# Designs tried in a protein design run: designed miniproteins, single chains, continued (2). Part 5

Each design is a single chain, and the fold is of that chain. pLDDT is the mean over its residues in the fold that is shown.

## One batch from the design tools (miniprotein)

Design m4151
Fold by ESMFold2-Fast:
Structure m4151 (fold): chain A 57 residues (1-57)
Amino acid sequence: SSTTEKVAVADLQELAERAREAGNEEALRLAQKGIEYAKQGNIDEASKLAKEAQKLL
């Protein structure tokens, strides 16, 4: 995958870790869904989900 995809996945993995540490199940779900989209090359949806997860943390 491109560098952009790798960066998006890494950022979303960090958000997933923060959500897990915070016990925020919704933020974790959004971050995990974002990782799935980023791996598929859908960076726009991944970015949207990352922003939503960040707002919950």
Scores: mean pLDDT 82

Design m4152
Fold by ESMFold2-Fast:
Structure m4152 (fold): chain A 63 residues (1-63)
Amino acid sequence: EAAAITAAEVARLRALGERATDPEVRALAEGAAAAVRAYGDQSAELGRAAGDNAVAALEAQLA
């Protein structure tokens, strides 16, 4: 379900933020999670796209 996918993306972004030792990366994770939730409320498609892009970017930063 679109809502479940959005919730999973938000949870994943928050988990990445919790793992981040860099305050900048933590702030990015928090901002991304908020954006994914807001877009998900407006459009499931926008929420999914934002979540996928944010997760990929944050995982690259943590690597």
Scores: mean pLDDT 72

Design m4154
Fold by ESMFold2-Fast:
Structure m4154 (fold): chain A 70 residues (1-70)
Amino acid sequence: MAEIEALKKKAVELVNEASRALSEGDTESLKKYLAELEKIQEELDRLGDKEFAAKLRSVIATFKKQLEKL
């Protein structure tokens, strides 16, 4: 559905921005992008795309672990 596809596209864009923030050591931007990704993950789970939501949750957990080391 168009709504799910738009959220997936936004999630990919935010993952790219989070990766950039992490590589630059920008912890404030990384935290903001992770908060937005968590909202998208919850919305995708609510809309029934549980597989993509689960993958996104795993990606968010990985970024949070990396953030703890910065």
Scores: mean pLDDT 84

Design m4155
Fold by ESMFold2-Fast:
Structure m4155 (fold): chain A 57 residues (1-57)
Amino acid sequence: SAAEEARRAAAEAAARGRDGEEAQRLGMKSVIDAGKLGPEAARAAGEGGGEAARRVA
């Protein structure tokens, strides 16, 4: 469930963005952090963060 935790964390980070650009940046940072847990976690973070960033934008 590291991948699920990474997806949720990335979505929450992106949702804290004040605009689409900041949301994208926060989501990207979460993907980098998730990469330390493994490639599956990084992929999940990218999906969650990307979806949340689109909702902010």
Scores: mean pLDDT 75

Design m4156
Fold by ESMFold2-Fast:
Structure m4156 (fold): chain A 67 residues (1-67)
Amino acid sequence: DGLEAAEARGTAVVNDISDAAIDAVADQYGLSDEQVAEIRELRAKSAVEALRLMGELQNEWLARQRA
C-alpha cells in the first residue's frame, strides 16, 4: 500500500490547499483578483507551482510590511 498511501496523502494535501486555502491567503494578504486567478490556474496545472506562487506572494507581502 506504499503507492496508495502516498497518493492518498498527496490528494488530501491538494484538496486541503484548494479553494478554501487560496481564499484564506487572498483575504489574509490582500491578493488581487488577478493574483488569485493565477494561483487557481497554476493549481490546475501543478499543485507544487501553485504552492510556490502562494509562498512568494506571502513573502512579498511580508517584505512590503517591513518596509
Scores: mean pLDDT 67

Design m4157
Fold by ESMFold2-Fast:
Structure m4157 (fold): chain A 86 residues (1-86)
Amino acid sequence: MFLPAGDLSDQELKETWAAILREWLAAHADKLTPEQQAEFEAIIAQLPSLSVEEAETAAARMLDMAAASGVAPADIVALANRLVSA
């Protein structure tokens, strides 16, 4: 390995978060309303263009929306853990 863990740039971190959220949305789309799906897709598309603080705020908003959806709590915890470990 040529890069140690934790050396992600702000841009790489945001792109990693966007990829994680996109995969999660695809796996759980059937448990979300069409409105929630559209909001998630819009936020994910904007993540690489936001500041890190704005991206964290957007990710937290998506987790809150997921908690209000039909998605199991364990799947939401798994998503949060993936975002933190990125």
Scores: mean pLDDT 76

Design m4158
Fold by ESMFold2-Fast:
Structure m4158 (fold): chain A 59 residues (1-59)
Amino acid sequence: GRREEALRLAREAIEEALKLGLTKEQSINVATLRVLDAFPELTAEEARAIAEEALKELE
């Protein structure tokens, strides 16, 4: 569904950011922006929560 797609995009963004040497906090910020770009109906708070969940799934 929409949530699963948003989590997938967030995971991909976090993995890419971490490979580029960004911090976990910076990777969450990048993932939040990517989620908002794909799902503009979400709030910044909702998109950040998805990014934080995606980071936890990768740890």
Scores: mean pLDDT 85

Design m4159
Fold by ESMFold2-Fast:
Structure m4159 (fold): chain A 68 residues (1-68)
Amino acid sequence: SFEDKLEEILEQAKKDMEEKGIPLEQAIHDLNLEAQRLQVEEGADSVETAKFMLKAIKELEELYKKLS
């Protein structure tokens, strides 16, 4: 549930970069805020959120390289 919701917001961040031209730094910032909101709403562990963010940042950086 929580992991699936995190993947959904990551896919939305990727779409925002591809379709709306959102800069990498803004996409990371917005994703982090949404992940923190989901963590609070689901009562999830901060370590799981941090691990997700490390993975997500790498994926967004790789997408940025392809869009550049």
Scores: mean pLDDT 83

Design m4160
Fold by ESMFold2-Fast:
Parts: structure tokens; C-alpha cells; sequence
Structure m4160 (fold): chain A 66 residues (1-66)
């Protein structure tokens, strides 16, 4: 469900903005394991979160979910 995937990404972005990068990455990994994000998009989102680019991470996920 694209709506569920967006909810998880929104949570991950919020966690990342709070400095909880490890929890944000785990949320994205969980979404990928549930089949809500492609492995390629999940990896790109994780890389953006690690780089401190939370808004870019959201954009990457939204492009995958379009």
C-alpha cells in the first residue's frame, strides 16, 4: 500500500530530523522487507538519510511510489 509506505517514510524523515538516524534507517529497511519500497529506492533513501539529506530521502521515496 503506497499510503503505508509514505507513512513509514514520513516517520523515518521525522526521526532523521531529530538526529535518530539509526532508527530512521531501520524504518526504511522495514518498509523494504515488507515490500513497500523497492530495494533500489530503499538503498537510495538510506544513503540520503546517512548524508543528512532528509528532504532528499523523502523525494526519492515519493518518486518510487509514484
Amino acid sequence: DKETARGIVDMAVRLAKEGKIDLAIRAVEAAQQMGLLSPESAQKVIEALKAGNADEARKIAEEDLA
Scores: mean pLDDT 80

Design m4161
Fold by ESMFold2-Fast:
Structure m4161 (fold): chain A 96 residues (1-96)
Amino acid sequence: MLLKVKLTITTHKEAAKTLEENLKKALEESGVEEFKIEVEYEGDKAIIKIEALVETSKMEELSANIAEALNKTVEEHSSLRSKMVLEQEGEVEKAE
């Protein structure tokens, strides 16, 4: 039985392209043959909308792969934030 799956994920504008690529890969790795990904920008936010036709037997695998894609994107974004914070702390030490 085919399910029409609609998923909406909100992220930061800077993470949007990485998240889109990671989600596309997750859908392809789950064997989803028909899917559509749309990205809308609202200020500093990006809204990623996914529509997919998924076999019920593949839903568990798709759910796991999407969770992994989200975690990977968060890790990549977090690493960039940590680097920026460390650079800012270095500047604060010079001001002291």
Scores: mean pLDDT 66

Design m4162
Fold by ESMFold2-Fast:
Structure m4162 (fold): chain A 65 residues (1-65)
Amino acid sequence: MKEDSERIAESAEKLAEEEPEYEELYKKAAELAKKGDTIGASVKILEAAVKKVLDNAKERREKAA
């Protein structure tokens, strides 16, 4: 649990640096992981991934329209 939360926090911080467009979601995930809320942290990481998919789909629609 503790080592899992540290790993999730570290991964979220790294993703925030690599993908600044979703920095706020990744920073929130890191905060939740540091509090031991690994489920909440994972949900925030998934929200960032879903937002990326939706942004990509929106871009495809705008190119098709």
Scores: mean pLDDT 76

Design m4163
Fold by ESMFold2-Fast:
Structure m4163 (fold): chain A 61 residues (1-61)
Amino acid sequence: SAAEKERKARFYEIAAEANRFMAEMLRKLAKGEDAERYRRGAEQNERFAKLAEEEAEKLKA
């Protein structure tokens, strides 16, 4: 049980890092006529990262 929680927490941590990285890349691409679409994509990835971070924290408690 504890080992499974640690594994799940680690997967959520990795998911959060991946979504944070994607958001940063999308914000760098947010220029020109498609800037708003890329910014919305970044915001969505930032929300997913936050949810993953919260799930990881719950599993560590």
Scores: mean pLDDT 87

Design m4164
Fold by ESMFold2-Fast:
Structure m4164 (fold): chain A 61 residues (1-61)
Amino acid sequence: SSMDERLAELDAWARTLAEMGKALGMTEEQLVAFARREAEELGLSPEETEHLVAVLRETYA
């Protein structure tokens, strides 16, 4: 479904952000703050933003 495709894209992006953030020495909270700003600029819904942050936190751990 289109929603499943969108969530898969957000998952891939969250994992990329987590790996980049770790490589740059960012803390989890700094990376989450960065991701939230990016999501806002890109016009993500609250649900999409929550999904992005959840996957980001899981990948960062």
Scores: mean pLDDT 85

Design m4165
Fold by ESMFold2-Fast:
Structure m4165 (fold): chain A 55 residues (1-55)
Amino acid sequence: SIEEAIELLERYGSTTRAGTELVLRGDEEGAKLLSELAKQFNGDVKKVIEALRKL
């Protein structure tokens, strides 16, 4: 979920770690969305969190 993605980003401070954790939890769609936003914002965790909160 979007809420889990935000929580993992806040917990780990890393788009790579958060994305890996989402995949391990079976949220492949969430991991894909996170990967796309990470590419768009060049890995800036704060900008990715802000973008997810606007969804």
Scores: mean pLDDT 84

Design m4166
Fold by ESMFold2-Fast:
Structure m4166 (fold): chain A 131 residues (1-131)
Amino acid sequence: MLPSAREVQRLIKDPSASSAEKLRAIETALLPSASVELRLTALLLTQSGDFTDEDIPRLVRLLLRALSSPDEAVALAALQALLDLAPKLSKEQQKEVLEAVKRFMKENPDASEEVKRAAEELAKKLEELIS
């Protein structure tokens, strides 16, 4: 059974919950069967969950999955979360995210100007960090 957005919020704010448990809740909330509202809540919580460097590879995987969503609001939220996370990424992860963002822009030429702007900003930041 899918968690509610409120349950995901409570879990992220629970100091007794492990980072693995919090990530599992976010991962479940990002499943294709989840509502757009639940997916957006999970993506916003990735930016406020106080995750450690050890959690970064799993967060990147979840955010790249969300970027592949057909819903533009979910894709935009994923781009914004990746932008916040970009300075914490390894060089290998920065290159992986940059390749994914470039592919996203190529495959979504009809995306809204807000989504295109977010993707361009993320790509520029990643290129600066890799250089």
Scores: mean pLDDT 80

Design m4167
Fold by ESMFold2-Fast:
Structure m4167 (fold): chain A 106 residues (1-106)
Amino acid sequence: SMREELRRELRNLLRRIAAEIMETAVADPNATEADVERLQAKMAELSKLVEKILEEGSIEQIEEAKKILERTLKRIEELKKNKASLEEVMKVVEETIKELEKILEK
């Protein structure tokens, strides 16, 4: 079904985002253990929110979430290419969480 295909696509996007974020953390010589713990907590929050949208959302809401995650992936890839700080990546994750929360308010 379209819903099952979208579930696979969103979970794949989330895995790709997580991988890019972890690579950024490993590459940042200024990243502290506390920064990594904050990042893991934010990624857990993002993952739970995506799963909630997949369970409770309409097809339209899930497609909107996919577009948000695709934009987030591109933003993180660009930040990584430009050797941005882990703090800048954290801001993108926080903005993504806020955008995804708004989907379920509709």
Scores: mean pLDDT 85

Design m4168
Fold by ESMFold2-Fast:
Structure m4168 (fold): chain A 57 residues (1-57)
Amino acid sequence: MSLRELAEEYGVSVRQVSGARTLAEEMPDEVAIQFIMKELGLSREQAEELLRRLREI
């Protein structure tokens, strides 16, 4: 699965998804989810799903 495919699915830029991946690796889940929601404008449900998918890359 590529960062480009995730970016298209969530309607965000590849740069934003790449940043979210770094947050997923460096931060606790709740902190990463909150930053993904704020930075990408996603709902909590979407942010949680994106976090799970980023861990599979």
Scores: mean pLDDT 78

Design m4169
Fold by ESMFold2-Fast:
Order: sequence, then structure tokens, then C-alpha cells
Structure m4169 (fold): chain A 100 residues (1-100)
Amino acid sequence: SVEEEVQRYVEELREKRRKEMERLIASDPAFAEIYRLLKEKGLSEEQIENVLRAFRSLVAALRAGLDRETVRRWVEKIAEYFGLSEEDKERLLELVEAAA
């Protein structure tokens, strides 16, 4: 059925995202520390995967010469959405800039 095909696709997509996250953490010490911090703050694996994917895109944008202030504002908005402290926001900004 179409529902079974969609469910299988969703599961394959989740597995792909998990593997991408694991690879990112293994290859980049800044992303490894971001993962550790978010996990310690009680974010779910799915929430962490979404944040890491967003931050990976922001790092790529920053490397491509996009406005640093705009990138920093997005990191701050994401941190605020998850109720992270000002110290956690500052640390995440430092890590994203270090990864770029």
C-alpha cells in the first residue's frame, strides 16, 4: 500500500539522518561538543539531529561568505527555541564559528 511505502521511506530517511549526524560528530570536534551539550541539556536525539543539520547549513553559509551577524542570530534563535541559557547560546555561537 502507499501508506506502507511512505512509512518505509520515512524510516529510511530517519536512518540516513542518524548516520549523517554520527559522521558529522566523528569528523568535527566542534559538532561533537555541540552534540554533548545538547544531550546534557535534555534534548531528544531527533531534536539534536535537527539542530546539527541546521548548524551544518549555517557553517556552510558562513564559509561561503554570508553575513556572520545573520548566522549568529539564527544560532541564538535556535538556542532560545529550546530554552537554553545565555551561557549555552554563547558556547554554541563559539562552536559554530570555530567549525566554519
Scores: mean pLDDT 83

Design m4170
Fold by ESMFold2-Fast:
Structure m4170 (fold): chain A 142 residues (1-142)
Amino acid sequence: MEDIRKQKEDFQAQADALLRAAERSSPLMAQALRRGAERLQNAADAYSALLEAIKKAEEEDKELAELLLQAYKNGQTDAEKGKELLKKALEKAKKLSPENAKFINDAINKFLEVLTRLDKARRDAEERQRERQRRAELELLQ
């Protein structure tokens, strides 16, 4: 719970830092920084929704609350494991009161989108690193 709150605050602080940097940047750089800030703000919002979903789940189904917490913890090191646990949480949430089921479903879907984007960004960064390495090797041959 505290770790989720801290992660939300860290994303918000990073978003604010990018917005401040955008104020001092060229128009093109400022646009890129603002897009980065928006993504970090979306991540902060998803973590905030997950935190509230865990609190609501604890009231009706302690096992669901534990699944959501495990999805958060595992998702930090293994996005696929995090996604698997979130899918199990979605099935369990169907048995809750309609109001809580809808809220928890929405929170899970937002967090799943964030994990998917973070995982893609990591893979894209690794691919760009491999491409830069390959280009450097080719330039040494030219």
Scores: mean pLDDT 80

Design m4171
Fold by ESMFold2-Fast:
Structure m4171 (fold): chain A 64 residues (1-64)
Amino acid sequence: SEVDELIERYLHPDGTLDQVAASLVLHEVLGLSLTQASKILRERGLGPVITKEELRELIEELEK
């Protein structure tokens, strides 16, 4: 999927994302500001280490 390809661009070598990388993905996919994306991640209890699966599920929820 295009979303999965975008997430993979921001993955660290260990297969995870930090909050900055995850916020950039949310910005590009959903048009959220970096501040809005960071707030959503914190409110969901995600980070400081975020998996690809956690971020993908969040994107699917926010696209409803």
Scores: mean pLDDT 81

Design m4172
Fold by ESMFold2-Fast:
Structure m4172 (fold): chain A 55 residues (1-55)
Amino acid sequence: SAEEEAKKLAEEAERLEREGVRAILAGDHQTAARLAARSAEINARLRELGFEHLV
């Protein structure tokens, strides 16, 4: 279903956020910025599609 697909995208955004935190702690600010941007794109898309409750 669309909601199940959206939930998988939200879980991916969470994974990217966790990886971003690890990158910051490792001093890899370029990787952190890239991961944060991708997570933000997914969350913005979920909001546009009406799945704001998943972000």
Scores: mean pLDDT 85

Design m4173
Fold by ESMFold2-Fast:
Structure m4173 (fold): chain A 63 residues (1-63)
Amino acid sequence: SHMKKFGEEIKKRAEELGLTDEELAERIGVSPETVRDIKEGKIPISQELAARLTRALAEAERE
């Protein structure tokens, strides 16, 4: 599913950057539990939250 593929990509990028669920959650303004659910494709994600996630990962990559 698109949610599962998106979650797998977020998981991969976060792992490559050494970001914990807690750190990613802080950057995007959600709980660490929500980050885990997103990574596992367990919850639907809005386009706004998806954009926030991809922006946070891109910003971390540039640090």
Scores: mean pLDDT 82

Design m4174
Fold by ESMFold2-Fast:
Structure m4174 (fold): chain A 63 residues (1-63)
Amino acid sequence: SALEEAGRHYIAGREAFEKGDYETALEHFERALRIATEVLGEDHPFVRDTRAALEEVRAKLGL
């Protein structure tokens, strides 16, 4: 399902982040956020958590 795809991207993003691969983490979190927002809506806890993770990786990249 789309939600399972979003979850897989979120996990992959966290794994990349842990390895210091911030550009790969950014791609995965952006994909997870897009899918999760479409399926669950902006106010869902998973969407908020994914957005927070995306902000963290952007900070690491100086964005």
Scores: mean pLDDT 88

Design m4175
Fold by ESMFold2-Fast:
Structure m4175 (fold): chain A 60 residues (1-60)
Amino acid sequence: THREEAERLEEKAKEYEELGKRGDEKALEEARRLYSEAASHYLQAGDVERALEALRRAEE
């Protein structure tokens, strides 16, 4: 489902975000991309609140 895909993408984004915090700029860019994709899937699942949280993280 869109919710399951969003959760999978969000989990992957968190992994890349942790690498980005350690100075890996490419990992940070990948995390932002994955958060944006997760937000799209949350919106399609009707979870607006989680979609907005994912979009906020993508903007960091």
Scores: mean pLDDT 82

Design m4176
Fold by ESMFold2-Fast:
Structure m4176 (fold): chain A 63 residues (1-63)
Amino acid sequence: SPLLDEAVRALMAGDYEKAVEIAEKALAENPDDPRAHRLLATAYSQLGDTEKAAEYRARAEAV
């Protein structure tokens, strides 16, 4: 997905809030996309939101 590619670029730039925003848009188009869930888990982990990071990681593994 072009959105996921953009979110990965934001994550690599250290813009974790932007990565979350773009990944959430990708998830809105495909709610069960494990790539979007994994990206959100990583971004929330970097933001220090360990609870949300664990939730999205679990969703990515459930596919």
Scores: mean pLDDT 82

Design m4177
Fold by ESMFold2-Fast:
Structure m4177 (fold): chain A 79 residues (1-79)
Amino acid sequence: KKIVPTQVDIVSATEEELRELAIKAPVLAVHALAQLPEERARAFIATLSEEQKEKLRKALEEADLPEEKKRRVERLLNE
């Protein structure tokens, strides 16, 4: 759905914006995934290549996230 927000919020980011974050700023992409609803985060991760998932796994280790959110993102990346 094509909605043009005044500001780009990470939690409101489009699939394409999330994909660019995963490539250019994987730590920020991991923070975004932790803030997204689980179903949407899972759907997005399913569109990623194995190489992109590997980058996000590395970023997850470096990300300063609560244990609960780290565990959730890790599980989604390892499916």
Scores: mean pLDDT 70

Design m4178
Fold by ESMFold2-Fast:
Structure m4178 (fold): chain A 94 residues (1-94)
Amino acid sequence: MAQRLVAEKESEKPITLKAGETHTVTLEITAPEDYKDALVVVQAIDVKTGEVVSAATQRIDLKKGEKHTVTFTLTNPAAEDVEVKVVARVYADE
């Protein structure tokens, strides 16, 4: 089945990822419907270039109307500090 974007969240302010640093991002996702095996994609995007600096994915079951907490680790592989915007997108096959 084609995947559908069912939820999106964006960090309100840019986050500074220090060179070689691992940053833990915690997301709260509220689903409009029950989704099994939903794909959560988290990207750290350089605010200057628009380039994806780091990305992580996780598959989770979502229940309608419940808040689900998911935790991701994002690492800055660059030799310099980068300001990033964190964007989370949830895709479901239903």
Scores: mean pLDDT 76

Design m4179
Fold by ESMFold2-Fast:
Structure m4179 (fold): chain A 83 residues (1-83)
Amino acid sequence: MEEDYKKGIEALKNGDYEKAVEYFEKALQKKPSAEVYRLLAIAYIKLGDLEKAREYYEQAKSLATPQEKKAIDLLFEKLVEEK
């Protein structure tokens, strides 16, 4: 069931980053996926927890295909880049 994943996406879209984390963690309990780890990394970046964001980013990369890894790397670099 994709219910927790969809609720996580809705929470992330609404700026409820703590709720997004809760729903994505529930989604991981049912099925680990690179996409859910990537979304958890994004939520933690928005919360300012860069240490947790990096942990979930590395987990996303470990499960990702080569094409997905490239997209994940580009997204993470763009989100944590300081100017």
Scores: mean pLDDT 76

Design m4181
Fold by ESMFold2-Fast:
Structure m4181 (fold): chain A 77 residues (1-77)
Amino acid sequence: MIVVIIVLTILILLNLLIIAGLLYVSVSTAEKPAWLVNLLYPLVTLFGSKYSGVITLGLAAAFLAIFSFLLVITLVL
């Protein structure tokens, strides 16, 4: 079952990278593609829009960190 664990860990890391990339583009004040805004809008709306980019980034990172922590603990044990 070690292979499944490794694959799952990589998947989470990949997801975190994708989110970071999307947030990087979102924080830019140049141009925001409609698809990116659509993807982020539900999350931003749920937590308020005082600092849309910053709040979304913090929340996404925290959520993923918790998920990763839970997985690592389950595997280490």
Scores: mean pLDDT 62

Design m4182
Fold by ESMFold2-Fast:
Structure m4182 (fold): chain A 79 residues (1-79)
Amino acid sequence: ATVDANLDALLTAGAEGVRAAPPEKRQEAIDAVVKTVNYALNGDVEGAEEAAKRFAEITGNPELGQRLRDAAKALADAV
């Protein structure tokens, strides 16, 4: 299932990023992941990319941010 696989990849990258974030920023990181998922599930590629970029900024981890963007784009394309 393409949607399920891409959603799982997005949530995995999101969880790793939230874990890596400073405790005081974890809620902001969670909110950014939720926004990324919501935009992607609505097929809004631009919204998903912008939310994933914000997530990368919050976590300070470019690799996890790129993984989240790639998964979000794949999810948006699958819906």
Scores: mean pLDDT 82

Design m4183
Fold by ESMFold2-Fast:
Structure m4183 (fold): chain A 58 residues (1-58)
Amino acid sequence: LSPGDIRTLQEAVRLTGSVEDALNADRGTLREVAERLGVSVGTVSRHLRRVAERLAEI
């Protein structure tokens, strides 16, 4: 995972309370993460998708 993938997951977990909830976050939560990190919602979705794919490989 890239540093961006990890940073995005950390912010999403901080807002949702768990990795599971972070990976299943609604669009409003993704917007909050995007605003906090100064990136687009699409960038947040892409980072979280990479995290989910990596976890599925374990």
Scores: mean pLDDT 81

Design m4184
Fold by ESMFold2-Fast:
Structure m4184 (fold): chain A 79 residues (1-79)
Amino acid sequence: TDPHREALDLLMEGMELLGQGRYEEARELFERALKIFEELGDKKGIALALEGLGAVYRAQGRLEEAEEWFERARKIREE
């Protein structure tokens, strides 16, 4: 299986789980996608996974932590 495709599928599933309020499961999928994108050196994928993690923390009311994840994503996108 293509690792890049696997990571994209994990992002999509994570977003669906986040929409369902399944925050812990969404977080696990975004963390798995992040690891794959980091191994591939895919900066766009890394930023998307970090944004997914930020969205999970925001949805849980952990706003300070969410902002840290979004800031990490912004820095990757500015590279």
Scores: mean pLDDT 89

Design m4185
Fold by ESMFold2-Fast:
Parts: structure tokens; sequence; C-alpha cells
Structure m4185 (fold): chain A 78 residues (1-78)
């Protein structure tokens, strides 16, 4: 199965696609940047990739909340 980091990146990419479809391109871009950063750090723990994604989205509180929600969901399944 895919790593938790890969699952997080995919969830962020799907959410970015949803925001882009709704016309919120700024949040979509921040979420795509977070997904790329997570993919570049796939060997890191879930806690580490959550912090990396939060740092990538820190200028947008809504994107930060989305990152934390995805990480919390993935933790609940572990």
Amino acid sequence: MKSLAEQMAEALEKLAETYERLGNTDIAEDLRKAAQAVRENKDKSLDEVEQIAVEATKNNPEAVRAVRAIAAHLRSQA
C-alpha cells in the first residue's frame, strides 16, 4: 500500500482540485505546493510531513486547517 506521506500528498492534491474548481485558486496553489513538498519528503514520518505541509501553507489559515485535518484523519487510521 502507499505510504502515509503519499496518501497525504494525494489527499492534498484532490482537495486542491476541489478548491480550483470552486474558483479559489490561491488555496489550490498552496495545497499543491504542500503536496509537492510532502512527495519530496516521502521517507519522513507523518508528523514531519504535516509540519512540512503546514510550513508550505502558512500564509493561508484555511489551507493550514485543511493540512491538519488530513493529517489527523490519517493518524486515526493508523
Scores: mean pLDDT 82

Design m4186
Fold by ESMFold2-Fast:
Structure m4186 (fold): chain A 65 residues (1-65)
Amino acid sequence: SMEELRQRSLELLESGKETTEKLKDKFSEEEVEKHLKALEEAERRAGGVSPAEVGEMVRKKVEEL
């Protein structure tokens, strides 16, 4: 269902933020902030885009870390 896809997308966003926070000691502060801002933009756009697309965007951003 759409609700399940949205929930999974939000879980991926939260997971991405947690992963970025845990990697603060490995990456520069600027790089961490850049990734967090990208995840926040994905979350903001979640209301206006397909949950599946948001999930894919978040997954790619987390994989780039």
Scores: mean pLDDT 63

Design m4187
Fold by ESMFold2-Fast:
Order: C-alpha cells, then structure tokens, then sequence
Structure m4187 (fold): chain A 86 residues (1-86)
C-alpha cells in the first residue's frame, strides 16, 4: 500500500491525474478488501476526497502528504483490528 501511495503522489505531481487516481484506488482497494464495514466507509470517503483534489488540479505536495498520512493511519487501524481479532 505505501509504495502505491508514493507512486500516486509522484504521478499527481507530474500531472498524470488519471494514473494517480488509479494507483490510489489500488492502494485503498488492498486495505478495503480486509477492512471492517466502518473502516471501508472511511477508505471510500478518503478515495472520494483524493479524487476531488486530483481532478481540481490544485493538489499541493502538502495536501498529497496529508492524504498519504491519512491512508497510513487507516492501514494501521486495519492492522490493529486484525491483531485484536486473533
């Protein structure tokens, strides 16, 4: 997931918004596939937010970093939920 997030940010910075959206969706799909319904809803909301920012053409490196940090937080929550279920 982290490598896909980094690739999505790089693609967005290069103006390849369609590729950035695809890579971000791939990262979020990996997380959503094993997530609880509540966490999946948050991942969908984040994906929608990311797509809006990419399509606006106003995405800053700071905003991209914030999106990546939020994805990392949700990934950590998923790991914690999975460990608690074991």
Amino acid sequence: AAALQAAAIAAADAGRLEEAARLNLEALEELAAVASPELRAELVALARRAAELYLSGTLTPEEAAELAAREAELAARLQAERLAAL
Scores: mean pLDDT 69

